Designed miniproteins, single chains, continued (4). Designs and how they scored, part 2

Each design is a single chain, and the fold is of that chain. pLDDT is the mean over its residues in the fold that is shown.

## One batch from the design tools (miniprotein)

Design m12036
Fold by ESMFold2-Fast:
Structure m12036 (fold): chain A 70 residues (1-70)
Amino acid sequence: MDLVRKSAETVLEDVLKEAEARNVSPETREQILAKIEEARKYVEESTDPREARQYVMAVALENLALLKAE
């Protein structure tokens, strides 16, 4: 479980770094941060590593879509 949580955290950190590098709008940044926080809570509460991974990947894809919209 620790490796899965660590991997999920790395993916969320990478998304945040990408948002900062692209200098996204404050509104988009707030949405990304909110989704990252939601994903962290889900990973902490999840007992299934597969579900945790799928959820984190879905959040990452949603954040990439927000970045592409800008």
Scores: mean pLDDT 69

Design m12037
Fold by ESMFold2-Fast:
Structure m12037 (fold): chain A 82 residues (1-82)
Amino acid sequence: SKEEVIEKFEKTFEEEKAIVKSQLKGSEEKKKEALEKIEKEYEKVLEKIKAAKDAEEAFKVAMESQKELADTFLNAVKESEK
């Protein structure tokens, strides 16, 4: 179901977010900025998944967005070090 796709995506994000938090360096201000960027991108992807017409489309959107989300995580970590 579409709800199962959403639940799996949310669980995967929480796991990835925990890993990113453990890798964040720099000042408290920079860590906060990094987390805000990550959460903003996650929210945009989640909204796209919720807007999908069915479970199949929701799953496709989730899979296609994984690379963009990963790139956002890596960039946020790099920026937190500056």
Scores: mean pLDDT 77

Design m12038
Fold by ESMFold2-Fast:
Order: structure tokens, then sequence, then C-alpha cells
Structure m12038 (fold): chain A 81 residues (1-81)
């Protein structure tokens, strides 16, 4: 019981780390979108939009990983009951 709960805590910590990574990537995307809006050069704007999209994709991947680890943690907690 106690060992299963400790393992669930480890997966919760991993989920939190990936959630924080996702937030960081979304913040980076917001920054690139802002730089794009400030740019008067359409080519430079396009490059910032591409960088923003790359960071948003990375954020989605981190969110998927966070959900996966949270699901594992929840299953372990249910098993410990």
Amino acid sequence: KEEILKKAEQYDKMATLYENAAKGSRKAAERYLQLGKESKDPEVRKKYEELAQEHLRKADEYEAMAKKFKDISNKLKKEAE
C-alpha cells in the first residue's frame, strides 16, 4: 500500500514537471507572437509565427505527457484503495 502511494507521488511529480514545461513553452510562444506583431517586415513576422507554432506544438506534447503520468498516478492510487 505505502510503496504504491510513493510510486503515485513520483508520477504526480513528473506530471507537475511536464505541466510547468508546457507553461514555459506557451509563454515562449506568446513572446514570439508579440515580436511578430511588433515587426513591420512580413518575412520576419512569418518567422516569429513559425517559432510560436513550434513552441505551441512542444507545449501540446508536454501536456500529453503530464496527462499520461497523472493517469498512471490515479490508477496507482485507486489500486492502493
Scores: mean pLDDT 86

Design m12039
Fold by ESMFold2-Fast:
Structure m12039 (fold): chain A 96 residues (1-96)
Amino acid sequence: METIVTEIVFPNELGNPVAQRIVTNKENGEELETFFVAVIKLPDGKYALYVWEGKALDHKTLPEAVAIFDTLEEAKRAMAEILRERGLFDLADAIG
């Protein structure tokens, strides 16, 4: 079975960064595994960092936040560090 790995950084509905890595079956387009890290702005103005990994996202709600930051820049730095720890250097660089 041949796979395609797709790595992308995109803004969520509020413009905060999401980094996603998907492993797809090349022949049929089936998503085999997904990993994403997302920054969500909270009602109090803080920024929550979420990490999700597994099969294609089937959850209606995000998992519990792994960290909470006072600024978007702090959350983006923590996001980039998680990506680097996983060897996802191109995604980490794309966060800026």
Scores: mean pLDDT 72

Design m12040
Fold by ESMFold2-Fast:
Structure m12040 (fold): chain A 66 residues (1-66)
Amino acid sequence: ELPVPQVADEALRAALQRLIDQLRAQTTDPKALAYLEKAEEALAAGEIAKAKVYLGEAINEHLAAQ
């Protein structure tokens, strides 16, 4: 097995999932919520780079709504 790169990748996935869950619980902006949904779908599909982009967009929309 390739534990070191796999562990780093799994840690990133876990961190992204935690951030998505946390922001989803805290944001009321519908655009941010829509991007969070896309980020979760991308993460579930193994598209880590896409999930990061959508999470970033969700954060931007959340901040812009404040």
Scores: mean pLDDT 77

Design m12041
Fold by ESMFold2-Fast:
Structure m12041 (fold): chain A 71 residues (1-71)
Amino acid sequence: SDEELEKIRQASDILLQQLQTASKEALQAMLDLLQQGINYLNTLPESEYVEFMKKLLQELADTLQALIAQQ
């Protein structure tokens, strides 16, 4: 449901705030896991949920890359 997707977005935003204080090694490990998740989602049939999750994980990956570059 849209409510469940919004909860996932909110949880991701909270996690991103906590990541501001993480080490470069921790950020890289998280980035690697997100890239694996995106690759997995690319193997799944297209659905509204899969499209939403791909976009969300890509936004998270882009944010982590920016945080790593700042260190």
Scores: mean pLDDT 79

Design m12042
Fold by ESMFold2-Fast:
Structure m12042 (fold): chain A 85 residues (1-85)
Amino acid sequence: FEEIKELLKKLAEEIEKLLKSRGLEELAEEVRKLLLEAAKSTNKEEVYKLVSKAVEKIESLGDLGYEILSKVKPLLDKLVVLLSE
């Protein structure tokens, strides 16, 4: 679980930075809270649910959301693999 927690913290940091750089301060705080809450969990299903909710909020931005997600894709892919084990 330490690897999942470390990955979630890096993901939260990177996404917050990307969203703030686009002037999306409020959304950056919402997504950060979801990912840090996931990092406190020891339940893979809860982590998956919280991460999915965070991704959904970013996807709601349309093309911009997909651009942001593409920049963090390697971290997301690694997280999905760890959660599927």
Scores: mean pLDDT 80

Design m12043
Fold by ESMFold2-Fast:
Structure m12043 (fold): chain A 94 residues (1-94)
Amino acid sequence: DAARRERLLEGLAKMLGVSVETLRRLIAEARRNRDEEVLEEARRLLEEQIEYLLKLGSSEENALLVAAYATAGRLRAQGKPVGYAYLVLDELVG
């Protein structure tokens, strides 16, 4: 499971054009400043995006990566910390 989590973080970092260290820091910050309402919304958005992408024939790993990217974008548009999207992904696969 640690290997799968690491692969997903590497893939997400590549999609975002950031380091894996940056993603780990954002996840740690979201975990430290845990806001259950924002986390619940991020989880709902992520799950909805995963379902949609799987319905379109995406692989599970691609659905997880693209859904996390889309969820982070939605949170950013709402002025919410993007790290919650990555935290929800980490909790789902870890």
Scores: mean pLDDT 86

Design m12044
Fold by ESMFold2-Fast:
Structure m12044 (fold): chain A 78 residues (1-78)
Amino acid sequence: SKLEEIAELLERAAAALEAGDVAGAARLAVEIEKLATGEELDEAEAAAELAKVAADPELRERAIAHLRGLAAQAREAA
């Protein structure tokens, strides 16, 4: 299922951010966007934005919670 695949990728992106793996999170963001909308994200721009989030503990925590929330919604919709 496309929604199940998106949910798994969102959970992996949250885990990457939690680990401080900005490059991994950026690659996952590119995969998620392509699967969800068919659009190609610029991986370098995604990495730059995620680096700002990863550098701020409060923003990082909120982003992780948001991604996990989106994953749960995708699983419910699947």
Scores: mean pLDDT 85

Design m12045
Fold by ESMFold2-Fast:
Formats: C-alpha cells, structure tokens, sequence
Structure m12045 (fold): chain A 63 residues (1-63)
C-alpha cells in the first residue's frame, strides 16, 4: 500500500541522511567518538531536522 511504501521510504531516507551527515562530519575532521555521539543524537531527530543539519554542514564545508 501507499502507507507501507511511505514508511519504508521514510526509514531509508532517515538512514541515508544520517550516513550523509556522518560523511560530512568526517570531512570536518571530527573524531570517531564525536561522530558516534552525534549519530545517537541524529537517531532522535526528525527527517526535517536532519535535512536542515545536512544543508548547514554542506554550507560550512563549501565556505
């Protein structure tokens, strides 16, 4: 159903965003311990909050 597909898509989107943010944190020179702590925080965030975090980090890396 569309509802089942939406839930699966949201789960995948959240995982991809957390992984993408983790890659940006590594590029910023964060330690593995800091990244692990941030991943636990990101798991508690909404998809919209994760998207905002990702865009913010991308801008910081490009400036």
Amino acid sequence: SLEEQKKKNEEKEKEYLIDAITMLLRRLGKSQEEIDAERERFKKMTIDELKKAYEQLRKELSS
Scores: mean pLDDT 81

Design m12046
Fold by ESMFold2-Fast:
Structure m12046 (fold): chain A 73 residues (1-73)
Amino acid sequence: LDQQVDDGIAQIDRSVKAFTEARKIAKELKEKGNLSNDEIVKKTAEELVKKGFPRDEAERAARLAVLELEKLE
């Protein structure tokens, strides 16, 4: 039980960091290039993987970040 709680907290911390970095990268890509939202998601996920995030986490964070940017603009 304690190990599951620690694993859960670590997973949440990792997800928060991935999403924060994804938002920064996606915003920069949207402003810098004439890219579709689909391409921004792919490039953001690739940059997160380069920063050491797992692929599944990177893809999830990238999609969420692009959705948030669409709501903002």
Scores: mean pLDDT 74

Design m12047
Fold by ESMFold2-Fast:
Structure m12047 (fold): chain A 86 residues (1-86)
Amino acid sequence: MAEGLEMTVIYDSSSPMSVAIVPGLVALGERLGMKVTTVDASKNPDLVKKLGIKQFPSVVIGDKIVEGNLSEEELEEAIREVVAAL
């Protein structure tokens, strides 16, 4: 169960595709019992570089990072699998 976990959604506001799936990812995280925070990579390039994130959107759950290179459905499934493995 994801109770007490936090999920950070890192998106690029200059990418319409990255922005379009953010509400779905927020809703998924909240449905799984996580506190969700969103971060715009275009306004936080140093944080993105420090985390080593190269794809958007990306999701951080605890010490796990799920990078976008996936469809919205594949990204949601990857998030569910990370949460189920914790």
Scores: mean pLDDT 76

Design m12048
Fold by ESMFold2-Fast:
Structure m12048 (fold): chain A 69 residues (1-69)
Amino acid sequence: SKEEELKLLEKALAALEKDPSEAVALSIAHELLRVIKDEEVRKLLEEAFRSRTAEAIKEAIRKAIEMLK
């Protein structure tokens, strides 16, 4: 559900704020892409994952949270 996906994105953002390392960000983005069903959120995360930066992934998660609210 959208509510479940929103909770996952919020937990992912909190984890990245605690540990903003590139390795953690890539791992989180990979796991989110396995469980998220929303097509627009998936495209946003896929583009951020291709950039391979923690900043891009964190920003994509923030935008995804706003899209699902």
Scores: mean pLDDT 83

Design m12049
Fold by ESMFold2-Fast:
Structure m12049 (fold): chain A 53 residues (1-53)
Amino acid sequence: SPRDELLKAIQEGTAAGNAARAQAKAQGLSNREIVLAETEAFASAFKKALQQL
């Protein structure tokens, strides 16, 4: 269903955001840069998941 597909897209975005956050933190980036990396990775993965519907 469209709702289940949206929830899956959110889950994929969240997983990508968490991975980007961990990578940015490991690289010693600032808190601001960590949040930006997390947000950008979430948006990218979320859009990609929706495009596969």
Scores: mean pLDDT 86

Design m12050
Fold by ESMFold2-Fast:
Structure m12050 (fold): chain A 73 residues (1-73)
Amino acid sequence: KEEEIERQLAKELEEEILKRLGEETYELFKRAVAKSEAGQTDFTDEEKEAAKKVLEVVAELRPKIEEKWKKAQ
């Protein structure tokens, strides 16, 4: 039940990121995340810019999507 809401939230966030920033920016963000998980710190300027844009979108949309799903209950 909570897991279903969390999955839907994650799916909507990914969809909005792709819609607003495009696939190229999202791929750069995923690459930056993979580097971070591998302990690498040699991010390119493009990867840093993409990560910043994605995090800004997430910070803006996450509380709005959460509020939407709370109201839908």
Scores: mean pLDDT 77

Design m12051
Fold by ESMFold2-Fast:
Structure m12051 (fold): chain A 100 residues (1-100)
Amino acid sequence: MKKEIEEKQLELEFEVIKFLYEQMGYEIELEREGDKITVTVKKDGKTTVKTFDLEEFREYASKELEKIIEEIENGASEEVKEFLKKVEEELRKIREEIAK
C-alpha cells in the first residue's frame, strides 16, 4: 500500500511539472526506468535531457515546482493558480500517508 501511494505521488508530480512547463511553452517528457527518471525538455529547437535517481528527481521536482509557481504567479491565470492549490493539497495528503 505505501508503494502505491509513493507511485501516485510521483505520477502527480509528473503531471504537475508537465502541465506547468507546457503553460510556459515547453514540451516535456518524463520516463521512469526502475529508480531512474529521465526528463526531456524541448523549446525553440533546443533539447535538454537529464537523468535523475528517484530521490534526486523528487528534490529536483520540489525545487523546480517552487520556481515555476513563482514564474507563473507573475503572469498566470486564476485557473492555473486554482489547479496548483489543488495539487499542493493532494501532495500534502500523500506526504502524510507516506510518513506513517
Scores: mean pLDDT 68

Design m12052
Fold by ESMFold2-Fast:
Structure m12052 (fold): chain A 106 residues (1-106)
Amino acid sequence: SVKDLSEEEKARILAELLAGRPSPLLKNPDDYRGAARLIQAAQEKGLLKNAPKVPLSDKLTPELQAAMLELRKELGLSLDGEVTPEDIEKIREVFKDLDWEKLLPE
């Protein structure tokens, strides 16, 4: 349950979703709707101003892949597919006000 996750575990899930990696903390790690919702939340915060809107889909669309890469670049996250502790702390800081139940419904 998202309600039982620590802030560090929540930030790790988001960092892994942005890296395009399956999260070990998600029931359906191949469901990309969480990543799509995260991109929408980032755009609502005024990030990714030059990226097109990403559709909500369970698939890793080319639009979602491009938006995730651009968000990682804008936030200064690792681009090699690894999730570092520094990436986790940056995600925690940027997304501290997210409604986690809307992002990850479990």
Scores: mean pLDDT 71

Design m12053
Fold by ESMFold2-Fast:
Structure m12053 (fold): chain A 90 residues (1-90)
Amino acid sequence: SSLEIELERLEEAIEKRETEIYKKQKEILEEILNTEDLEKSFELIEEYIKLKLEDRLSGTDASEEVKEETKKILEAQKEKYKKEVEERLK
């Protein structure tokens, strides 16, 4: 699943460049994968995407075009993750 692939990516990132934000992102993804509550999963996905956006934008003077593109990419990932958990919990 795309959520499991994302978790593996974060685990590799934590090993290479361990940061508190990556640890927090991993905790949220693990909670999403372990919960059977659809509403809770959606709330956790929203929180995950918010943290990922903050991480990507906090370190640079990104142009407005880059910020807008980043938001669009993460919104698409959010909808994909929501669809995946909905299909899993049917």
Scores: mean pLDDT 80

Design m12054
Fold by ESMFold2-Fast:
Structure m12054 (fold): chain A 87 residues (1-87)
Amino acid sequence: MSIEEIEKKLPEVPKELRKLAAGMVKYLGSVEEMKKLLGDQSATKDDYHGKEAVPLVKGPSGHYYDEETLIEMSKTGKDLVDGLDYL
């Protein structure tokens, strides 16, 4: 799987984050595994009902994340992967 092909599948992600997301896909071996990993950290819009209005950003997997979660992923995506017991 090429980085260029992954970038085409992740148009919502800024170019700098696309390279990080592509690296995560290459490390995990598939886009689906990356989506599962990011999905575990994703926050749905429903989770913010009755709470402060937090802007949600669409991440590499196509799910919506709060800014802090997305920053953590972009800051050290490998640490998030390394933080898991197994993939």
Scores: mean pLDDT 50

Design m12055
Fold by ESMFold2-Fast:
Structure m12055 (fold): chain A 83 residues (1-83)
Amino acid sequence: SARKALDEDIIRNKEELLKAIIELQKEIKKSEGRKRAILEAALGILAAEARLDAETVKKIIAGELSDEEIREILEKVVEELKK
């Protein structure tokens, strides 16, 4: 099923997904106007695929999470997918 394939993709590509989310937070923090809006939309799509909740996404957009906190959140998602 599509959901199982997505779970496997998240587990297999955890490090790449983590790096992409961290880089997006960093770029959003440095960006303004139209560019920022586009990056926030891209983060929303990536976060939905990574199964991040809306509260976590808001904190990432606000630049409130450290690289380590983002890693911990994604590791929790991966562990939940593995059970």
Scores: mean pLDDT 76

Design m12056
Fold by ESMFold2-Fast:
Structure m12056 (fold): chain A 88 residues (1-88)
Amino acid sequence: MEAQQERVLRAMLREGRRKGGSMSLTASELARLTGQSQATVSRVIDELEKQGLVTRVPDPDDPSAEPLVVPTEKGYEKLSEMARREEE
């Protein structure tokens, strides 16, 4: 996995733990958490979506806001693999 993709997924995993299991984050929040540019994060999200690891979901509270980035079933499997490797 590309280092930038791993960094985004690790940020989602870390925030999921803080938010009691919610891994829904905007591209702007991911850029802030990873220290990457918004353009870089958007590209990484596109690559992860193409791999079937995340999907973009419209914010139900504001349809004009940035969409939320949410792990797919395959994405959760990948995050579980990453969490296991962090413990070893």
Scores: mean pLDDT 75

Design m12057
Fold by ESMFold2-Fast:
Structure m12057 (fold): chain A 100 residues (1-100)
Amino acid sequence: GKAEIKLEVYDENNNFLGSQTLTADGHTKTYDGNGNLTHEANRPSLTLEDLEELIEKLKKEADKILKEEKEGNTETIELEFYDKETGKTLRLKITLTKHE
């Protein structure tokens, strides 16, 4: 089936830093912290399994899982990452949507 993933990044004060969307059809869009589209590209086609593997890798690399919610064809996951070099915390919000 087709699927898409949206990644949103926030700083420790909940300021939006940017987002990226990836589709199983290989389309990617990247937005900066002001909501401006900065990059749009075609990548090799990704399967639903590839997107699910990306999510599992991100969960494993995260310092904390803040939220995990599944509703119908949509999964929302919020992860916390601590950057030891800067002493700052980032929050990553992942939204996976499965299309029938």
Scores: mean pLDDT 79

Design m12058
Fold by ESMFold2-Fast:
Formats: sequence, C-alpha cells, structure tokens
Structure m12058 (fold): chain A 64 residues (1-64)
Amino acid sequence: STAAGEAGREAAKAAGADEKGQELAGEYGESLGTVGAAPLAAAMGAALAGNREGALRGAERAGL
C-alpha cells in the first residue's frame, strides 16, 4: 500500500540510507503492504543500495 511504501522510505531516511536506498525501501514496503514492516523494508533497501551502515541501523531499529 502507499502508506507502507511511505513508511519504508521514512524509516530508510531515518536510518541514513541514500536516495536509492530510500526508493528501494519504499518499493519493498509497498510490496509487503504493511506499515509494521517498514523497518525491515528500510534495512533491505539500504543493503541493496550498498549502504551497510544504513542497513545495520535499520536492523537495530527493528530490534534485530
């Protein structure tokens, strides 16, 4: 959903992901369709963009 995509982008931005990481997190969040999956979407987006620090911060915020 759009809300899940926005939540994913916002979580990725808060974790320090770059523009590509934020976009990927938004797309992944939309695919998952759940706002509660935003931290997971952020971590995945950052990792796919090659932003290891952003991915680790995202995972930490997700309680991993």
Scores: mean pLDDT 66

Design m12059
Fold by ESMFold2-Fast:
Formats: structure tokens, sequence, C-alpha cells
Structure m12059 (fold): chain A 82 residues (1-82)
């Protein structure tokens, strides 16, 4: 399902943040956000779960943005949402 794939990508993105790989984290978290947003468009989706997934993806994007800014990684900053 979209939410299962999004949750998997969020877990991988969180590991990449812990490793200081903010570019990789931003790329995976952006895809997770896209999948979570697509799940919100499905009238049969668990909306509460989908919102939770979207918020977690945004949290990882914020962490990736702040880490990328600290490292001077402009590409990662752009992907993370600035």
Amino acid sequence: SLLEEADRLIDEAQRLVDQGNYLGAAQLAREALRLGMEALKDPNADITRAIGTVLRAIGVLVDAYLGAKKQGDEKAQQIAGA
C-alpha cells in the first residue's frame, strides 16, 4: 500500500539523517510525503493514519533541511523544502 511504502521510506530517511546523509534523507522523505499525500486523496484510506505518515515525513524533511543547512548542502536544502 502507499502508506506501507511511505512508512518504509520514512524509516530509511531517519537512518540517513542519523548518518549525516541529509541529501539522501531529503530525497526519501520527499517521496514518502508524496505517497502520504496521494493516500489522503483515497476516500477508502485511513485518513488519521495518512495524516500521521504525512506529519512524520514533514518532520524528517525539517531535520534534513536543518542538517543540510549546517553542512552547506544547497541541493539537500532545496529538496527538503526551502
Scores: mean pLDDT 86

Design m12060
Fold by ESMFold2-Fast:
Structure m12060 (fold): chain A 92 residues (1-92)
Amino acid sequence: SEEIKEQIKFVAKMLKLKLTDEQVDLIADAVDAYLASREKVNLPMSVIIGEILDALREPIENGASLEELREVIERTLERLRELDERFGQVLS
């Protein structure tokens, strides 16, 4: 979604991380798929995007391919899924 893409660009600017349009699209597609796969999301979107961008910083600075970045995103989203479930338990 355009809203998620704009939020990714905003957070990337705050982290001083330069993203290509293809990298923004890759991250936005992964976030959209993650949200669609979850019955409930407890973590704020800014936290989800921030954690993904933090995990991507070194790979991007080292010239990682889109395929390598996809793997980093998938690993980060699996960790965020676990954190989201624990956070949901605390709120319950």
Scores: mean pLDDT 82

Design m12061
Fold by ESMFold2-Fast:
Structure m12061 (fold): chain A 86 residues (1-86)
Amino acid sequence: DNKAKNDIIQQIQQQSELAIELGRESGIGAADIVMNQMMNQAQDAANKYPSVKSDILSAANQARKHVQEEARKILEKMLREAMARR
């Protein structure tokens, strides 16, 4: 079912954006919690829809990588700002 697949992928993308936003507001530990929840939900959805399992897991892995890349940028910015203030 392409609709179920698209809805799940959209939910994964929304969860990844939430993880990044929480990382900015509450630190990278908060982002990690939401990212882990996103991955668990994606695995459950993949088990429920085996015909699109590879697409769901691929999207989840890409979203996880995106969250990790954005968390690194947030950390780099924070470190740069701290260094600039001595």
Scores: mean pLDDT 82

Design m12062
Fold by ESMFold2-Fast:
Structure m12062 (fold): chain A 83 residues (1-83)
Amino acid sequence: APPSTIEQQIDALEADIEWFEKNLENMSPFERRIALLAVEGELELVRHMVKTNPDTPEELKKRAEELEKRVEELKKRAYELIS
């Protein structure tokens, strides 16, 4: 797949993660759950695109790994706010 397609998906995921991080504390428990499911779905798409495209630039692979860590931290924060 073209690098720009994978980059666009990574850029979209990063923007959604940033928005969720900024708004997490002001969201209802239901809104947090829906936002978490959305970013997890986007992350799975990015992972699939990277895995199936051997020509993916190393910089984009590293960005995907960083976003995966941020989604994991968001998941922990969202669940702590429900308890």
Scores: mean pLDDT 82

Design m12063
Fold by ESMFold2-Fast:
Structure m12063 (fold): chain A 72 residues (1-72)
Amino acid sequence: MEKLDELLDRAVEAVLAGNFDEAVKIIKEASKETGIPESVLIERVAERLAQRGEEDKAIEFIKYLNKKKLEE
């Protein structure tokens, strides 16, 4: 749990910095290490962004991921 929180915080900071590629990389690594699906981790990152008042950044990140998800 502690490690997951750290990874989610890193992903949030990457999104806030506009580094969406880095945020995706962190989410993929977190999914690999925890066994939690990437989609669930994405929702957790979006929740943390909203909690910090950064809904606009959450929306941009989700739009970016939706484009990438189509190529899955």
Scores: mean pLDDT 78

Design m12064
Fold by ESMFold2-Fast:
Structure m12064 (fold): chain A 88 residues (1-88)
Amino acid sequence: SMMEEARKLLEEAYEAIRAGDYEKALEIMDKLGFDFTLMALSAIAGREGLSPEEFKKMLLELLKKHNREDLEPEVYELVEEYERLLKE
């Protein structure tokens, strides 16, 4: 199904980011949509037990590799929400 394929691609994107393979991660993000993938990565990070600091570092590196440092404020907001969810 299309939903199962999207989940597989999200898992592959997360694995690529963790391995430092940003080229592969960006190719997957082009297929799924950048904004959608950023939001979906928060769910995977929570499942994998990433600290807010590790999640922030991951997203900031991804923005640099995608040349989207203009979205850095949105990353800070997403990380603050992630930290809030971990406290609840």
Scores: mean pLDDT 78

Design m12065
Fold by ESMFold2-Fast:
Structure m12065 (fold): chain A 55 residues (1-55)
Amino acid sequence: MQKIKAVSPITGKEFEADSWEELAEKIAEEIRKEYPDKTLGEVMRERARQEAAAR
């Protein structure tokens, strides 16, 4: 596949990779760096809650 781009649901940073799995791993790594004391599930839940509450 061609390189694909996606925005992290947690940090808002744009990433690019040659596969969806590679892209997901890059996003997970950034989340781990920013929220080392939280699980990925907890961070995702908090982000989803904020999005839902925004409007």
Scores: mean pLDDT 67

Design m12066
Fold by ESMFold2-Fast:
Structure m12066 (fold): chain A 60 residues (1-60)
Amino acid sequence: APAPTPEQIAEGYRLVADAAEASGRLDEAAKWYRLMSEYYRQAGKEDEAVEAERRADELA
C-alpha cells in the first residue's frame, strides 16, 4: 500500500483532535490541531492549515 499523504495524515489528526475536544481534553485537542495544521501546510493546503492553527489557539 502507498504511504499516506500529508493531507491524509492531517485528516487523521482532525479525527483525533475532534474526539479529544468532545471529551474535554482541550490541551490534547490543541496539540492535535497544530499537527493537523503542519501537515496541511506540507500538502500545500494553506487555508486549511491557517484554520487548524486558529482552532488550536482558541483551545490553548
Scores: mean pLDDT 84

Design m12067
Fold by ESMFold2-Fast:
Structure m12067 (fold): chain A 83 residues (1-83)
Amino acid sequence: TAAADEEIEKKAIEYAKEGLKRYEEGEKPRVVLAEMARKISEAAREAGRDDLADLLDGLADKILTEATDEQAEEALKALKEAL
């Protein structure tokens, strides 16, 4: 529903801001980005969006196993500009 999507979006923005602060404090970009994706996945699952949650869990795993820190840093910088 629209209400569930709004709640997920609100949580995503909150977790993105939290993750960006951790990145600025010296946390590794891949770890920050993956943790952010997992927190948003949990919010999606609580809202009944299991399909979205599964996609975000898969994305978090791929960030940790396949992405470089440089790629994760670029994504975090783009996210900061979008917020």
Scores: mean pLDDT 83

Design m12068
Fold by ESMFold2-Fast:
Structure m12068 (fold): chain A 87 residues (1-87)
Amino acid sequence: QKELLEQAEEAIRRAEEALERGDLDAALEAAREAIRLASQLDDESAKEILERVIEILTRAEERADFEQQIEASVLLVAAASLLAAIS
């Protein structure tokens, strides 16, 4: 669906922008939304979104406090598991 892909791309942009400004809570929220949308996309589109989410979450973990690291780890496992299922 064209609208789902556009929403997923917008969620990725929000996550990247939040990460750049140091707003890790907003970055993790946007990453979670991107994973949710990716689960509804075709395999090709989902792979592109999930790979970018994994990169964002990995960078977020480097700057995260303890609670944010737990949330980022949970989201990273979810994204990696979904990517593995469609690979």
Scores: mean pLDDT 84

Design m12069
Fold by ESMFold2-Fast:
Structure m12069 (fold): chain A 64 residues (1-64)
Amino acid sequence: GIEEFLEIPGVGEKMAQAALMYFQEFKSQKEIGEQFGITQKRISQIKAAWEKHAIQELKEIVMG
């Protein structure tokens, strides 16, 4: 949920909510940027940080 995005350094509740909408509701980065006043570049950075975090968690589960 939103808690996973809040664990990313520099991501506040507003940015975590935007990321959640992007991944779960399939809204475009433009729509989210307009709704929350966040730039598309910032949403892309949050996505990259979340993907890195998710990959690290998967490695820990798979590799022990």
Scores: mean pLDDT 66

Design m12070
Fold by ESMFold2-Fast:
Structure m12070 (fold): chain A 78 residues (1-78)
Amino acid sequence: MAAAEEELARKKAEIEAARAALRAAAATPALTPEQLREMVEALVRGLRLLSEIHKKEHEPLDEEELERELRAVEELLA
């Protein structure tokens, strides 16, 4: 039980860290409209994923889906 909670908290923390990085990047001037669009899309996907995680009681996380969302966010920053 606690292990599942820790896994959820860990993945959630990773997503929140990615959001913080995106917010910092958004403060940087001169992002192209395309980069901004991709960043917004990644944030929306991240929010949807977090909503799904919150709805699941103690279901094991879809590690692959979480990694994909985090990588999408990091891709926009790289």
Scores: mean pLDDT 65

Design m12071
Fold by ESMFold2-Fast:
Structure m12071 (fold): chain A 70 residues (1-70)
Amino acid sequence: KEKLKKEIEFLEKGIKVNQELIDSYERAKQAAEAAGNEAAVARLDRMIASYKKGIDFLKKQIEELKKKLE
């Protein structure tokens, strides 16, 4: 049970890190849009989408682990 709790905590920290990266890239995207840098906007959009997908994956893993904790 403790091992599963530690695993959930690790995954939750992973979500926080990915969210901080998304927030950073969203700010960079706003700056690129203001500068008219379409190539940078497209690259940042792909990176943001990738990290959002990573968060969804981590959330799914946490839910599966929580089911095992019951």
Scores: mean pLDDT 84

